Designed miniproteins, single chains, continued (2). Designs and how they scored, part 29

Each design is a single chain, and the fold is of that chain. pLDDT is the mean over its residues in the fold that is shown.

## One batch from the design tools (miniprotein)

Design m5040
Fold by ESMFold2-Fast:
Structure m5040 (fold): chain A 76 residues (1-76)
Amino acid sequence: GVEEKVKKIIEEQLGVSPVSNNAHFFEDLGGDSLSTVKLIAAIKEEFGVELKDQDIMGASTVQKLVDKINEKLAEK
């Protein structure tokens, strides 16, 4: 599902494993501005969902990011 694919993208982009649903992208996983750009591009390629920088900056956990992607998938 979406959750498993998002976790895989984050693992591949940040070089961290395992990625938990409760992990904070910036605080726990070491995300930064460059990794945010790469994550947005990977999500666009995988799901066809266009996220903005503020969508990633506002998603405090992996779970909230998954929820945002599911929301965008339902709207497009």
Scores: mean pLDDT 77

Design m5041
Fold by ESMFold2-Fast:
Structure m5041 (fold): chain A 93 residues (1-93)
Amino acid sequence: EFEKLAKEAAELAKKAAEELLKKAKTEEEREKALRLKLLARAIEEAAKEKDAERAIEYIEEAAELAEEAGLEEEAEKLREIAEELRKLLEKEK
């Protein structure tokens, strides 16, 4: 479950970054897209390390950036994945 959800979040962050890069007209927008790409890689690394807490933090940051960039659908899905991961962590008690 965790690894699957983290991979899905990483792919969403990559998609958000690609969409933003295509539409970016300012350096600020390009910088946000690059940050999303870095977050996608960070999520993938956290998934490999089985660090669910870190993965959730990166996913939430990616959702914030996607929302700021106007990618509401991607941001909403990222937040849903973060919430599901938090529920999985709670069940691990």
Scores: mean pLDDT 80

Design m5042
Fold by ESMFold2-Fast:
Structure m5042 (fold): chain A 68 residues (1-68)
Amino acid sequence: SMEDLLAAFEKLVRLLVEGLVARGASREQIRAAVDRLVAHYAREEGLSPEEVARARALADRVVDEVLA
C-alpha cells in the first residue's frame, strides 16, 4: 500500500538525516542528499506526481524534525 511504502521511506529518510547530522553535515548537504533520495525513490517505485509530492512533503517534515 502507499501507506506502507511511505512508512518505509520515512524510516530511510530519518536514518539518512540522522547519519549525516552525526557526521557534521551542513543543512545544505542534508537537503541535497534528501532530494537525491526522493528522486531515486520516485524512479524506483514508479511514483505519480501526486505521490512524489507526498513523499517530498514527508521528507521535508523529517528533515525539520531531526534538525529542530
Scores: mean pLDDT 87

Design m5043
Fold by ESMFold2-Fast:
Structure m5043 (fold): chain A 59 residues (1-59)
Amino acid sequence: MEELLRLIGEILRIIGEIFDLELQLKKAEGEEKKRLEEKIKELEERLKEKMKELRELKP
């Protein structure tokens, strides 16, 4: 139960970070745009890992 709530909290936080970076990406140019795209990819991979953990907790 506690682990489920922790994972949900982490997932929501990652989604929020991705959303914020997407907003920054719309205004970014050149090297900054590339860095934001890389950071978004890293967060998307982390989100996949957390979603996998969540699936393992469900029957």
Scores: mean pLDDT 80

Design m5044
Fold by ESMFold2-Fast:
Structure m5044 (fold): chain A 62 residues (1-62)
Amino acid sequence: MLSAEEAAALAAAASAAAGGDGRAGVNQITYLHSTGKADAEAAAAGGRAGVAVAEALGGPPG
């Protein structure tokens, strides 16, 4: 899954550059704060994606 992990890391970097306008992040956090449960579920799903990205970025140091 190196290709998928690399794609995820690249997508995360592109998302941070394009969607890192703080303003969008604040709006999203406010929405999730209202739902509570959706935040926990999204965090669980995001955790798995975060592990995949971390594994791609934190590959073997040498």
Scores: mean pLDDT 50

Design m5045
Fold by ESMFold2-Fast:
Structure m5045 (fold): chain A 56 residues (1-56)
Amino acid sequence: DGLKISQEIDDTARKMVSEGASPEEIKETITKLLVEAGVDPETAERMATSLVDSLL
């Protein structure tokens, strides 16, 4: 389900934006966190892309 990690992912993405990270760096970091949490790489990349697009 992954819902328990969603807050940590959101906090991480927001922190990276405040630190001036590029959209590509944010997407890569969030994808890695999701994969480590058990999400498949393709789904993780899609979720990370949607999150980054919503922040920009």
Scores: mean pLDDT 77

Design m5046
Fold by ESMFold2-Fast:
Structure m5046 (fold): chain A 60 residues (1-60)
Amino acid sequence: MNLSAEEAIKLGNELAKKVGDEKITEVGQKIAKETGILDPAELVRLTVEEVLKKVKEGEL
């Protein structure tokens, strides 16, 4: 997925309305632990991409 940092933040807010903040936080923490990424903007982008993938797979 080709998302700018600003687009990722906006999509993250929209996804939070659908799946809840807790679920997004859980995915973000898992990605941070698995990748070791410390940059908040990159973590937000990867988290949004993973949540969108789960939504497309019907795991809402």
Scores: mean pLDDT 74

Design m5047
Fold by ESMFold2-Fast:
Structure m5047 (fold): chain A 67 residues (1-67)
Amino acid sequence: SLEEGIQQLIDEIIGLLIQRLRSLGGEPVEVRVREEGDTITVTVTGSNGEVLEVTVPKSELVAVASR
C-alpha cells in the first residue's frame, strides 16, 4: 500500500542517517520522526553529541512510494 511504501522510505532515511552517524564514531541514542504539516522530519541523535536531521516534503515520499 501507499502507507507501507512511505513507512519503508522513512525507515530507509533512518538507516542512512544511522550509517552516517556510525561513520562519525557515534551510535544512535534517539530516533525521532515528526509529521509537521506537509513535511516529515527525521532526527537521529548520537552518543557522540552529533544530531543528524532531514526534512522531506510528503509529496516527494508519495511520488516515490507510488512507483
Scores: mean pLDDT 83

Design m5048
Fold by ESMFold2-Fast:
Structure m5048 (fold): chain A 69 residues (1-69)
Amino acid sequence: MKKVDELAEEAKRKAEEGDYEEAKKLIEQALSLDPSSEKAWEALDLLPREIQLEITRKRFRELAEQVDK
């Protein structure tokens, strides 16, 4: 069910290893499953600010579009 935590933890490991591209993909997957996951957002905090802003903007845009659903 809630595999978002596993994706977020794997993303944190990748970010700590310096593999930001893989971490970014894992975070995007985790947030697509559960946009409110604190673990996914915590993993995002390990990424460079430019990548954080890109993912954050995409996530908030998707949440805004889902408000009417």
Scores: mean pLDDT 74

Design m5050
Fold by ESMFold2-Fast:
Structure m5050 (fold): chain A 110 residues (1-110)
Amino acid sequence: SLREKIEELRKQLEEAKTEEQLKAIVDEAVELAEEAIAAGDLELALECAELLLEAARKALEMGHYELALYAAEKALEIARKLLEVAKTKEELLRAIGLILRAIGIILECE
């Protein structure tokens, strides 16, 4: 289940202590987001983008600027795709919020 995958990634993110652990979580979250978009699961794709921004923030706080930038850029790409396919006002506002958060992290990495 894709839902079980995101819950495991959230747990892994809370426990992550190394750049290698964070990178593995980021890569898996990107793959899960792509699967969610392909399946038409906008809620799961939004949650994956949110997880990527949380991972980006954690990477930034740990001094892993390149990983933080990568994760934030991936979250931005996902959020932009979701903006185009959003069906409700709530989905649209969440996608916009993710775009703004991603831009904020990208600017902090520069």
Scores: mean pLDDT 89

Design m5051
Fold by ESMFold2-Fast:
Structure m5051 (fold): chain A 65 residues (1-65)
Amino acid sequence: SEKAEEALELLKIALEDVVDEITLEQFMEGLREGLESDKDKFSEEEKEYILKKAKEYAEELLAAG
């Protein structure tokens, strides 16, 4: 989904800015709450995709540092 990909690119930028300030668990919890608040913007499948890809990217950043 184009909307999911755009959301992911914005999340990657935000995560790079805060990766040293918050834990992966805190970031993922905030992301889940945000996606829940916007129920009508994303399907269940798009939400799962965003959560999966955001987690993969966060783990990659932590592994690289």
Scores: mean pLDDT 74

Design m5052
Fold by ESMFold2-Fast:
Structure m5052 (fold): chain A 96 residues (1-96)
Amino acid sequence: SDRDLREIEARVLNFFSSTPSIKEDPEVLTERLVGLYRDIAATAEALGVSPSTVSNTLRGRGSEENKEKLAKYLSKELNLSEEDAKKLMEVLSTRR
């Protein structure tokens, strides 16, 4: 939903702004990431998985293999280190 996307935008903007190893513009990185959420089908095609698998993995409900695939994809798409991409995935997952 648009509200969920706004909450994700706020969390990831804070992550990009507060992570010293991330040198790119936090606003640009946030827009790129939100773009991936708006086009989950394109991400799914790139990873060779279903859109449902991408959505579940982003929410922390994926297998370790799918989490690793997504972290590597985010690392490449957002020009982040693999470690920073993994930390980003923790920020994106639902914590209860």
Scores: mean pLDDT 79

Design m5053
Fold by ESMFold2-Fast:
Structure m5053 (fold): chain A 92 residues (1-92)
Amino acid sequence: GKKAEEGAKYAVEEGEKRGLKAEGKAEGNKVVITLSGASVSQQFGAMAGAVAAELLGAEAEVRVEGDTVTVTITGPSEELAGEGARAVGAGL
């Protein structure tokens, strides 16, 4: 449902507030957040958010390519995928 999409939107809005080019996609229980122009501290923030998502019971993968961070969150539910995405946004 809409919970994963709401989490993706939150992460995008938090990234944009910090001057990043942010994109988020939600499909079922999977959310992919892409943050471009991320500083090293923002990259660590996204990684900390990914760890928080795992503590919530989701699976999180982080890929860093230059100044672009891609976080893939797969939850046991759409709600947990959305909560994981919110954790990534809050970590920035």
Scores: mean pLDDT 84

Design m5054
Fold by ESMFold2-Fast:
Structure m5054 (fold): chain A 69 residues (1-69)
Amino acid sequence: MIERLENLARAYGAAYAVAEHLGDKETAEFYRKKMEELIKEAESLGPEAKERVKQAFEDGIAAARADLA
């Protein structure tokens, strides 16, 4: 379960970073909301799951930003 949430968080982070880079506020907001849903799901699994999912989202952002630079 947690690995699936981490994989989704990384994907949402990357998509969010691309949308932010392009100035597409609507798409960025869409992925931010999807991330909020994942955080709520992870929170039900415990504090470690929540932190892992948050970290995966940040990792996705960082990876996409590196590709966009």
Scores: mean pLDDT 83

Design m5055
Fold by ESMFold2-Fast:
Structure m5055 (fold): chain A 101 residues (1-101)
Amino acid sequence: MEKRRRALELLRRARRLAEETIRIAREAMELAETLEELLRAIALQLRAIGIIFEAELLEERIRRGEISAEQALREAERLLRRAEELLREARRFLEELRRRR
């Protein structure tokens, strides 16, 4: 069934986007001048780590046959959307911080 393979591909993409978000969040932490900005950068990093963890757990459930291919695809699609939104949020925040310098 193609849905299982597609789910794994989407999870790999979600992990890549989350890893990019972690890189951006670390740069934002270096640029942060206020405690609020630093906490926002840390929150972005933690949310990205959460996405990586959820992707790894879903991959394991798929590998063990503990989840249907349809459910796996739906959850992978949701996780990818969350990763895409988080990356956009992180990029906007980094751009805001860069405009101060």
Scores: mean pLDDT 89

Design m5056
Fold by ESMFold2-Fast:
Structure m5056 (fold): chain A 80 residues (1-80)
Amino acid sequence: SAQEEETNRNLEDFEFAAESLEPYVELDPEGKEELEKLKEVLERIRKETDPEERKKLMKEAQELLSRVARLALETRRKLE
Protein backbone atom coordinates (compact mmCIF):
# COMPACT_ATOMS: atom_id res chain seq x y z
CA SER A 1 0.00 0.00 0.00
CA ALA A 2 2.10 2.84 -1.37
CA GLN A 3 -0.74 5.27 -0.57
CA GLU A 4 -0.78 4.17 3.10
CA GLU A 5 3.03 4.42 3.33
CA GLU A 6 3.01 7.93 1.80
CA THR A 7 0.24 9.14 4.14
CA ASN A 8 2.09 7.72 7.18
CA ARG A 9 5.36 9.44 6.11
CA ASN A 10 3.52 12.76 5.61
CA LEU A 11 1.78 12.36 8.98
CA GLU A 12 5.15 11.81 10.73
CA ASP A 13 6.60 14.87 8.94
CA PHE A 14 3.61 17.01 9.99
CA GLU A 15 3.84 15.79 13.61
CA PHE A 16 7.57 16.64 13.69
CA ALA A 17 6.93 20.09 12.18
CA ALA A 18 4.15 20.80 14.72
CA GLU A 19 6.40 19.78 17.65
CA SER A 20 9.22 21.98 16.28
CA LEU A 21 6.91 25.03 16.12
CA GLU A 22 5.29 24.53 19.56
CA PRO A 23 7.82 26.66 21.57
CA TYR A 24 7.21 29.66 19.25
CA VAL A 25 3.38 29.64 19.47
CA GLU A 26 2.86 28.73 23.17
CA LEU A 27 3.04 32.45 24.10
CA ASP A 28 0.52 33.49 21.39
CA PRO A 29 -3.15 32.60 22.12
CA GLU A 30 -4.00 32.55 18.37
CA GLY A 31 -0.96 30.40 17.54
CA LYS A 32 -1.75 28.03 20.43
CA GLU A 33 -5.38 27.68 19.24
CA GLU A 34 -4.27 26.90 15.65
CA LEU A 35 -1.65 24.42 16.94
CA GLU A 36 -4.35 22.66 19.02
CA LYS A 37 -6.53 22.40 15.88
CA LEU A 38 -3.56 20.97 13.96
CA LYS A 39 -2.89 18.37 16.68
CA GLU A 40 -6.59 17.36 16.63
CA VAL A 41 -6.54 16.88 12.82
CA LEU A 42 -3.27 14.88 13.00
CA GLU A 43 -4.78 12.61 15.69
CA ARG A 44 -7.89 12.14 13.52
CA ILE A 45 -5.69 11.13 10.55
CA ARG A 46 -4.05 8.46 12.76
CA LYS A 47 -7.49 6.94 13.52
CA GLU A 48 -8.99 7.31 10.01
CA THR A 49 -9.18 4.15 7.85
CA ASP A 50 -10.79 5.68 4.72
CA PRO A 51 -8.01 6.72 2.24
CA GLU A 52 -10.13 9.51 0.70
CA GLU A 53 -10.99 11.00 4.10
CA ARG A 54 -7.30 10.74 5.14
CA LYS A 55 -6.35 12.76 2.02
CA LYS A 56 -8.88 15.47 2.94
CA LEU A 57 -7.60 15.57 6.54
CA MET A 58 -3.98 15.76 5.28
CA LYS A 59 -4.95 18.81 3.19
CA GLU A 60 -6.56 20.41 6.28
CA ALA A 61 -3.41 19.59 8.32
CA GLN A 62 -1.23 21.21 5.62
CA GLU A 63 -3.33 24.41 5.72
CA LEU A 64 -3.25 24.48 9.55
CA LEU A 65 0.52 23.83 9.60
CA SER A 66 1.03 26.80 7.24
CA ARG A 67 -0.99 29.03 9.62
CA VAL A 68 0.92 27.79 12.70
CA ALA A 69 4.26 28.35 10.90
CA ARG A 70 3.23 31.92 9.99
CA LEU A 71 2.11 32.66 13.58
CA ALA A 72 5.34 31.12 14.95
CA LEU A 73 7.38 33.44 12.71
CA GLU A 74 5.34 36.47 13.89
CA THR A 75 5.81 35.45 17.56
CA ARG A 76 9.56 34.98 17.03
CA ARG A 77 9.79 38.49 15.52
CA LYS A 78 8.05 39.97 18.60
CA LEU A 79 10.45 38.16 21.00
CA GLU A 80 13.58 39.40 19.19
Scores: mean pLDDT 79

Design m5057
Fold by ESMFold2-Fast:
Structure m5057 (fold): chain A 63 residues (1-63)
Amino acid sequence: MKLSFDEAEAIHKSLLGETAESEDGIKYGGKGEPLNEKAKTVKEQIDKMAAGSRAGAAALAAQ
């Protein structure tokens, strides 16, 4: 999955305590909380990508 810059910015605004919505209708409340099913799906995919690449990214950063 790829996030558009708009979607990433919406998540960032949510983490700052703002309610944010992407142009695709993905909605977030404060602290990156997903407010609709689309946001929950996106968050789950991000978490899977982060978990799957966490060890690889750490190993790469250590070089």
Scores: mean pLDDT 61

Design m5058
Fold by ESMFold2-Fast:
Structure m5058 (fold): chain A 60 residues (1-60)
Amino acid sequence: MMEAYFIFGEDSQDVLEEKAKGLKRAKELLKKASEKLGVPVKLTIIASPEAQEKLDKIFA
């Protein structure tokens, strides 16, 4: 199984928005790679409570 980590720290709102867009692109790329290679991929998001709250707003 391929595992990837996406880390969000005490970043500014602009940086969090860029990382959120990167996460969406990474999910698409990982799905394609998983389908092509036949290997399950797990994506783990690591975020502070503050960053998680901001991410929830971006994805809402």
Scores: mean pLDDT 69

Design m5059
Fold by ESMFold2-Fast:
Structure m5059 (fold): chain A 69 residues (1-69)
Amino acid sequence: MEEARKKIEELIENNDYDGLKELVRELARQAGFSEEDADILADAIVEAYKNGEISKEDVLSLPEVLAVN
């Protein structure tokens, strides 16, 4: 959880959008999304961030948003 947030921050700071997409896909799959849904979600989030539609903090909160009890 906290490690995932730090990794997201590192990837954003390095403009590593391919790495960010892969990490979001992994988090979504761990949260119970199918491979197809995880890929769609990762693409949507990375594009929204690149376009300024969501903030860095929105992306950093993904591990918590996707977490199940």
Scores: mean pLDDT 78

Design m5060
Fold by ESMFold2-Fast:
Structure m5060 (fold): chain A 105 residues (1-105)
Amino acid sequence: DIEVARRALLEVLDLLRELGADEAELEALRARLEADPDNLEVLEEVAYEAGRLAARSGASRAVMELVGRIVEENPLEAVRRVAEALARGLLSETVAAADAAIAAR
């Protein structure tokens, strides 16, 4: 269960790399997963940061399409929790970016 969620998160990080996300941030997220691979709370924290990175990288649609497919194919609690954490991170960064754009006017 946790293994499936971890593999799903690695697939998201691979997609972010292909879409031009910051390499240093991707490496830091991978290192966190490798340091504690069986800890669901760590997977959720990494997913949240991956969601934020997706929003900053303009990759939100592609990442959410991948996440939706993974959740549909793997109806597991750990996968759902990781997907929810990623969506929260993505939303948080999207709102922050919108607020910053308004303030810059």
Scores: mean pLDDT 84

Design m5061
Fold by ESMFold2-Fast:
Structure m5061 (fold): chain A 80 residues (1-80)
Amino acid sequence: AVDPLTLEAEILLALGRMARTLGDYELAIRLYEEAIELAEKAGDKKLLAEAYRELARTYRAAGDEERAREYERKAEEVEK
C-alpha cells in the first residue's frame, strides 16, 4: 500500500505537469510546492527530487533561470 502523503504528492505532480503544459506556471509552481511539502513529510526522497526537477523546469519555462538552477541543485542533493 502507498502512503497517503506519497499518493497525494504524486497526484499534485500530475496536476502540476498539466498546468505547466497549459502555460499556467503560477498554478504549476503552487502545486509542485505542495507536492514538495508532502514528499518531505512522507520521507520519499525520489518523489521529492522529481518535484524539485518539475519546479526547476517550470521556472525555466517562465524565464527564471536562477530559480531553475537552484531547484536542479536541490534535486541532485536529495538523490545523493
Scores: mean pLDDT 87

Design m5062
Fold by ESMFold2-Fast:
Structure m5062 (fold): chain A 58 residues (1-58)
Amino acid sequence: PGPAVSDEGEVQVVEEEVDGLASLRPEEPEEKLEKEDLEEQKKLEKEAKEKGIKAAPD
């Protein structure tokens, strides 16, 4: 072989874009934690904001 470079799987990588196999397989703590952490922070933020304003009416 030598020149053999025509169809190098240009589309094969598109699968790894987003909806790949990784999203289904391991729900590692990193991902789950990030999701939960984000939601937790959201809750805290809204509560802090509401409480902050109420607690410090200046």
Scores: mean pLDDT 53

Design m5063
Fold by ESMFold2-Fast:
Structure m5063 (fold): chain A 70 residues (1-70)
Amino acid sequence: ELTEKQLEAGREFIERFTKRIQEEPLSEEEAEELRQELIRELAKKYGVSEQEVEEAVMKVREEELLKEKE
């Protein structure tokens, strides 16, 4: 089970990533660079590992998809 800090990091990742791609078009390479930068920044901000941020993003995405299907 993910901690509250990990889930907050995942939510902030989705928010910041979505905002960036809405403001300007990104290539696949630029999007991957942004993803890696945000994971690193959020891991440091919330005091969790980069892997834990990635897991939190996946969990938040999964919960959002399940909510949409109900």
Scores: mean pLDDT 77

Design m5064
Fold by ESMFold2-Fast:
Structure m5064 (fold): chain A 77 residues (1-77)
Amino acid sequence: SVEELDAMVAETLRRFARAVKEKFPQLAALAEKMIAAKTIEEMVAHWQEIMAKLSPEQKAEAKELFRKAANEVVEEA
């Protein structure tokens, strides 16, 4: 259902934000805003801000953090 997909997307984005907070502490404040966001649209906006502040090498690491979070959430569903 759409509700189940939205829940999985939101949880993936929150897990990603927690991982970003640990891996890139300079972005902790932005990651906390992403965790606190109440809508997927707000979480995606903070995601875009986080990605824009990363170097190309850090973006590759962030993409791996996202893949790991997404895989874990899908496996738990």
Scores: mean pLDDT 86

Design m5065
Fold by ESMFold2-Fast:
Structure m5065 (fold): chain A 81 residues (1-81)
Amino acid sequence: DLEKKIEELKKKAEEAEKKGDYYEAGVYYAGVGDIYEALKKYEEAVKYYEKALEYFKKAKASKSEIEEIEKKIEELKEKLK
């Protein structure tokens, strides 16, 4: 059940955020974005990829990781009109 997986990942992201594990929070929010993208819910996918991007920047993730998520956000925004 993809909806249960979304709720599981959101809970893990919030737990990681509370612990200051910003990179893990970003990974879990990106996972939520991946599921919404697979469901063709592109507005929700963009929302959660943007949350992931915020946490990856906060965690000082690599330039390539940040650019990969930024590219995904741009590609999905093009699908929204």
Scores: mean pLDDT 87

Design m5066
Fold by ESMFold2-Fast:
Structure m5066 (fold): chain A 94 residues (1-94)
Amino acid sequence: MREAEELVERARELIRKALELLRKAEEALKAGDLEKAQEYLEKARELLEEAQRLLDEARRLAPRDERVLEAEQEASLAAMRLSILELELRRAEA
């Protein structure tokens, strides 16, 4: 429980940082700053990949912990938003 809780807290912090970067990427896309948008999206992807690794370990330790399930849902929503913004970036570069 304690170890899984620590992993969830670390993952949630990474998800929060990734969401802030996704917000900045969206603003950069609206401003036409494609290079800055790409930089923010790459950093957000790295943070979400690390968060997913932490959540995979937390789920192994506490498979029925509601906090793990909630954090996994938050990570999935952030990953979907990342994918949409990456598609928008590719479309803007075309």
Scores: mean pLDDT 87

Design m5067
Fold by ESMFold2-Fast:
Structure m5067 (fold): chain A 87 residues (1-87)
Amino acid sequence: SHFEKGLEALRKEDYEKAIEHFKKAIEEDPNNVKAWTYLGRAYELMKDYEKAKEAYEKAIELDPSNGQAQYNLGLIEQQEYLEAKKA
């Protein structure tokens, strides 16, 4: 499946390919919480924090008990808050 190909690309650090495969997995099943969560992780590893937050927020919307997405979103938001305050 595209989801499995995305996981393989993540393991190889091919983040752009991982993003492409997770997006295709979401096109096939928009309610695939794991695909949204790993899409967020792939964007985070690319340092695209805005797209990472959007993907994690969607994963949480679909499954509010998703601790991985909640934790990772919280870390990004905390870092942004701390950087804004270091003025």
Scores: mean pLDDT 86

Design m5068
Fold by ESMFold2-Fast:
Structure m5068 (fold): chain A 82 residues (1-82)
Amino acid sequence: SSEVERRAAILATALGIEAAAAWFEGDEETAEELAAAAKALVAGDYDTAIEHLERAAKIAKGDLKEWAEEAAKEVRELKEEA
């Protein structure tokens, strides 16, 4: 549905912002995982987006770890609604 597509686009935008912030702070590995998740989400590849977000959650520190875990949950919900 168009609503699922809109939610995916909003989440992908948030992922891109967090990826840019991580790159700026020198966490390039987490940034690459978040950016790859954003790209997969825009393409409608929910399974690939979830894999990248789970990797980001394993390597990220502090608040970004929990944020990535919550983002993975949101993508799982989008996949069920698609």
Scores: mean pLDDT 87

Design m5069
Fold by ESMFold2-Fast:
Structure m5069 (fold): chain A 61 residues (1-61)
Amino acid sequence: SAALERLLAVLDELIALAREQGDEALVASYEKLREQALTDSEAAVRSRLALAEHELRRLRG
């Protein structure tokens, strides 16, 4: 789905930012969310996407 593709892209950007910060626990957390997204319902994916996009915007300023 388009929402899943967008969520995976946003999570990949969050993983890259966490790696730049050296936060291995946060990297592992986002990688776990990425794997869970592959089996999530469309509604769960859309909910996670909204939160992930908000977090990415917050971190980018």
Scores: mean pLDDT 85

Design m5070
Fold by ESMFold2-Fast:
Structure m5070 (fold): chain A 75 residues (1-75)
Amino acid sequence: MSGSEIVFGILELLDERGRVTPRELAEELGVPQSTVSRLLNHLERQGLVERLPGGRYRLTPRGREVLDRLRRGRE
């Protein structure tokens, strides 16, 4: 799976579930937790996701806008 596919999966799961841990994302996407954590750090720096207490993440409004754009590009 490419980095772009993993990013899409992360954003989709955050949108669907609201709040998710890196472990849950790794299990659902079938990728190493280290890969998910690295990509979450990149997405947080871009303002697309927000880290919450207890090691959980959620989509920002910007992240939702990016996800909607990516969904249109895959239809």
Scores: mean pLDDT 82

Design m5071
Fold by ESMFold2-Fast:
Structure m5071 (fold): chain A 89 residues (1-89)
Amino acid sequence: MEKKAEELLKLLLDGLENGAASDEEVERIEELLKELTEEQREKVETEVRLELLKKLLEKAEKKETLTEEEKASIEKAKKEIEELEKKLK
């Protein structure tokens, strides 16, 4: 991955861990998005989506009671994770 794409991925993943990006991080993300190719942006978006789905799945699995809608969302998330992992390999 190009260094700028790696930097964008790291900033977005750090934002997911911390629950928010700082104003300086947001400015840098916008700058990087303008400099990256469509293909590089798609790769970063795929990686971010994969990590987001994995975190949502872990949180959902910790719930004592799940609704039928939440169970359906978990199954969808698992399938999307498999598809995204195949795209990255």
Scores: mean pLDDT 75

Design m5072
Fold by ESMFold2-Fast:
Structure m5072 (fold): chain A 80 residues (1-80)
Amino acid sequence: SEHEELLINALEDFKKFIEDSDNIEELKEYGKLLLERLKELGVPEELIKLFEKTIEEALKSKNKEEAIKIIDEKIEEIKK
């Protein structure tokens, strides 16, 4: 769906930002910005919650490789 594509694009965008930044506060702010943009675009609450939970899990991971893996696994799950 169009909403699932928007969610995947936001997750890919966040993944790229993780690769480029080591600052946890910048990562949190960027995740929040992407979340608000998805809300403004009318993405359903269930997909908004999925995005928020995925970002929270990625930011709680022990390193960048694990964070990226969490996001990649969620993107593949959504595509199914």
Scores: mean pLDDT 85

Design m5073
Fold by ESMFold2-Fast:
Structure m5073 (fold): chain A 109 residues (1-109)
Amino acid sequence: MERLWLGLDFEGGLDPEAAGTITVTLRMEAVGEKAIETMERIVEVFRRYATLESEREEVEGETVRRELVLTITAPTMAEAYAVAGEMMAEVARILQEAEAEGLEISALP
């Protein structure tokens, strides 16, 4: 059985003109080769757009878990959110491709 669980939390300021940081917490659990491949593709996207602050990987039997805390810092929050938007558009494409290939994707509890 191949399945990916995904959890995403974004924390940032609401003033579009203020300088600041968006903190992104990404949690994933993957079972099966297709799910693990998709998880690695998502991690690579986040690493290209954001600064990795912390990373944890755990393997329990057939389940691979990853938790990443990342930051996006920009001169304005509008710019930080634009970067986050580009990152999420690429993640959404990866998820759509994986679902089209039969991967079950669910929200983390």
Scores: mean pLDDT 86

Design m5074
Fold by ESMFold2-Fast:
Structure m5074 (fold): chain A 64 residues (1-64)
Amino acid sequence: DAEAYLEKGKELFAQGKLEEAVEQYRKAVLLDPRNVEAWGNLEGVLMALGYSEEEARAILRSLP
């Protein structure tokens, strides 16, 4: 479920596996688009990958 993907993403982020964390957070927001925490964590990991806040938000807006 969405919560399981969110928790897996947090674990991967803590391990520095940023690309894998993005994948889990994307699954979390796809299953529960109202989960503010999942969207925030996805933005955070994109910024950790080197995207600016504006770039990260543009990527998030491209998701359904």
Scores: mean pLDDT 83

Design m5075
Fold by ESMFold2-Fast:
Structure m5075 (fold): chain A 94 residues (1-94)
Amino acid sequence: GPAAAAVERIERLLREAREALKAGNIKKALKLLGEALDLLEAHRDVIPRERALALLRRLRELGLEALKKAPKELIPEAIGLILRAIGLEFELES
């Protein structure tokens, strides 16, 4: 169903983001993490809560790694992504 397809796409984006981080492509990693977060937000009502929280935790870990490696011009994007992920995690736990 749509939820399963969204989860598969999110997991793929998170794997691609991790590979981009390993390659030092922080800009690409942030773009992929942003796309993963947008899909999580769009499908939050249909993705099982425990699965969504697990994906958000992985996204936040990768976002923090991106922030640590980010050039000055990408720091605001990385911080914004992490804050969005934390906000969604809080909403799902409430």
Scores: mean pLDDT 89

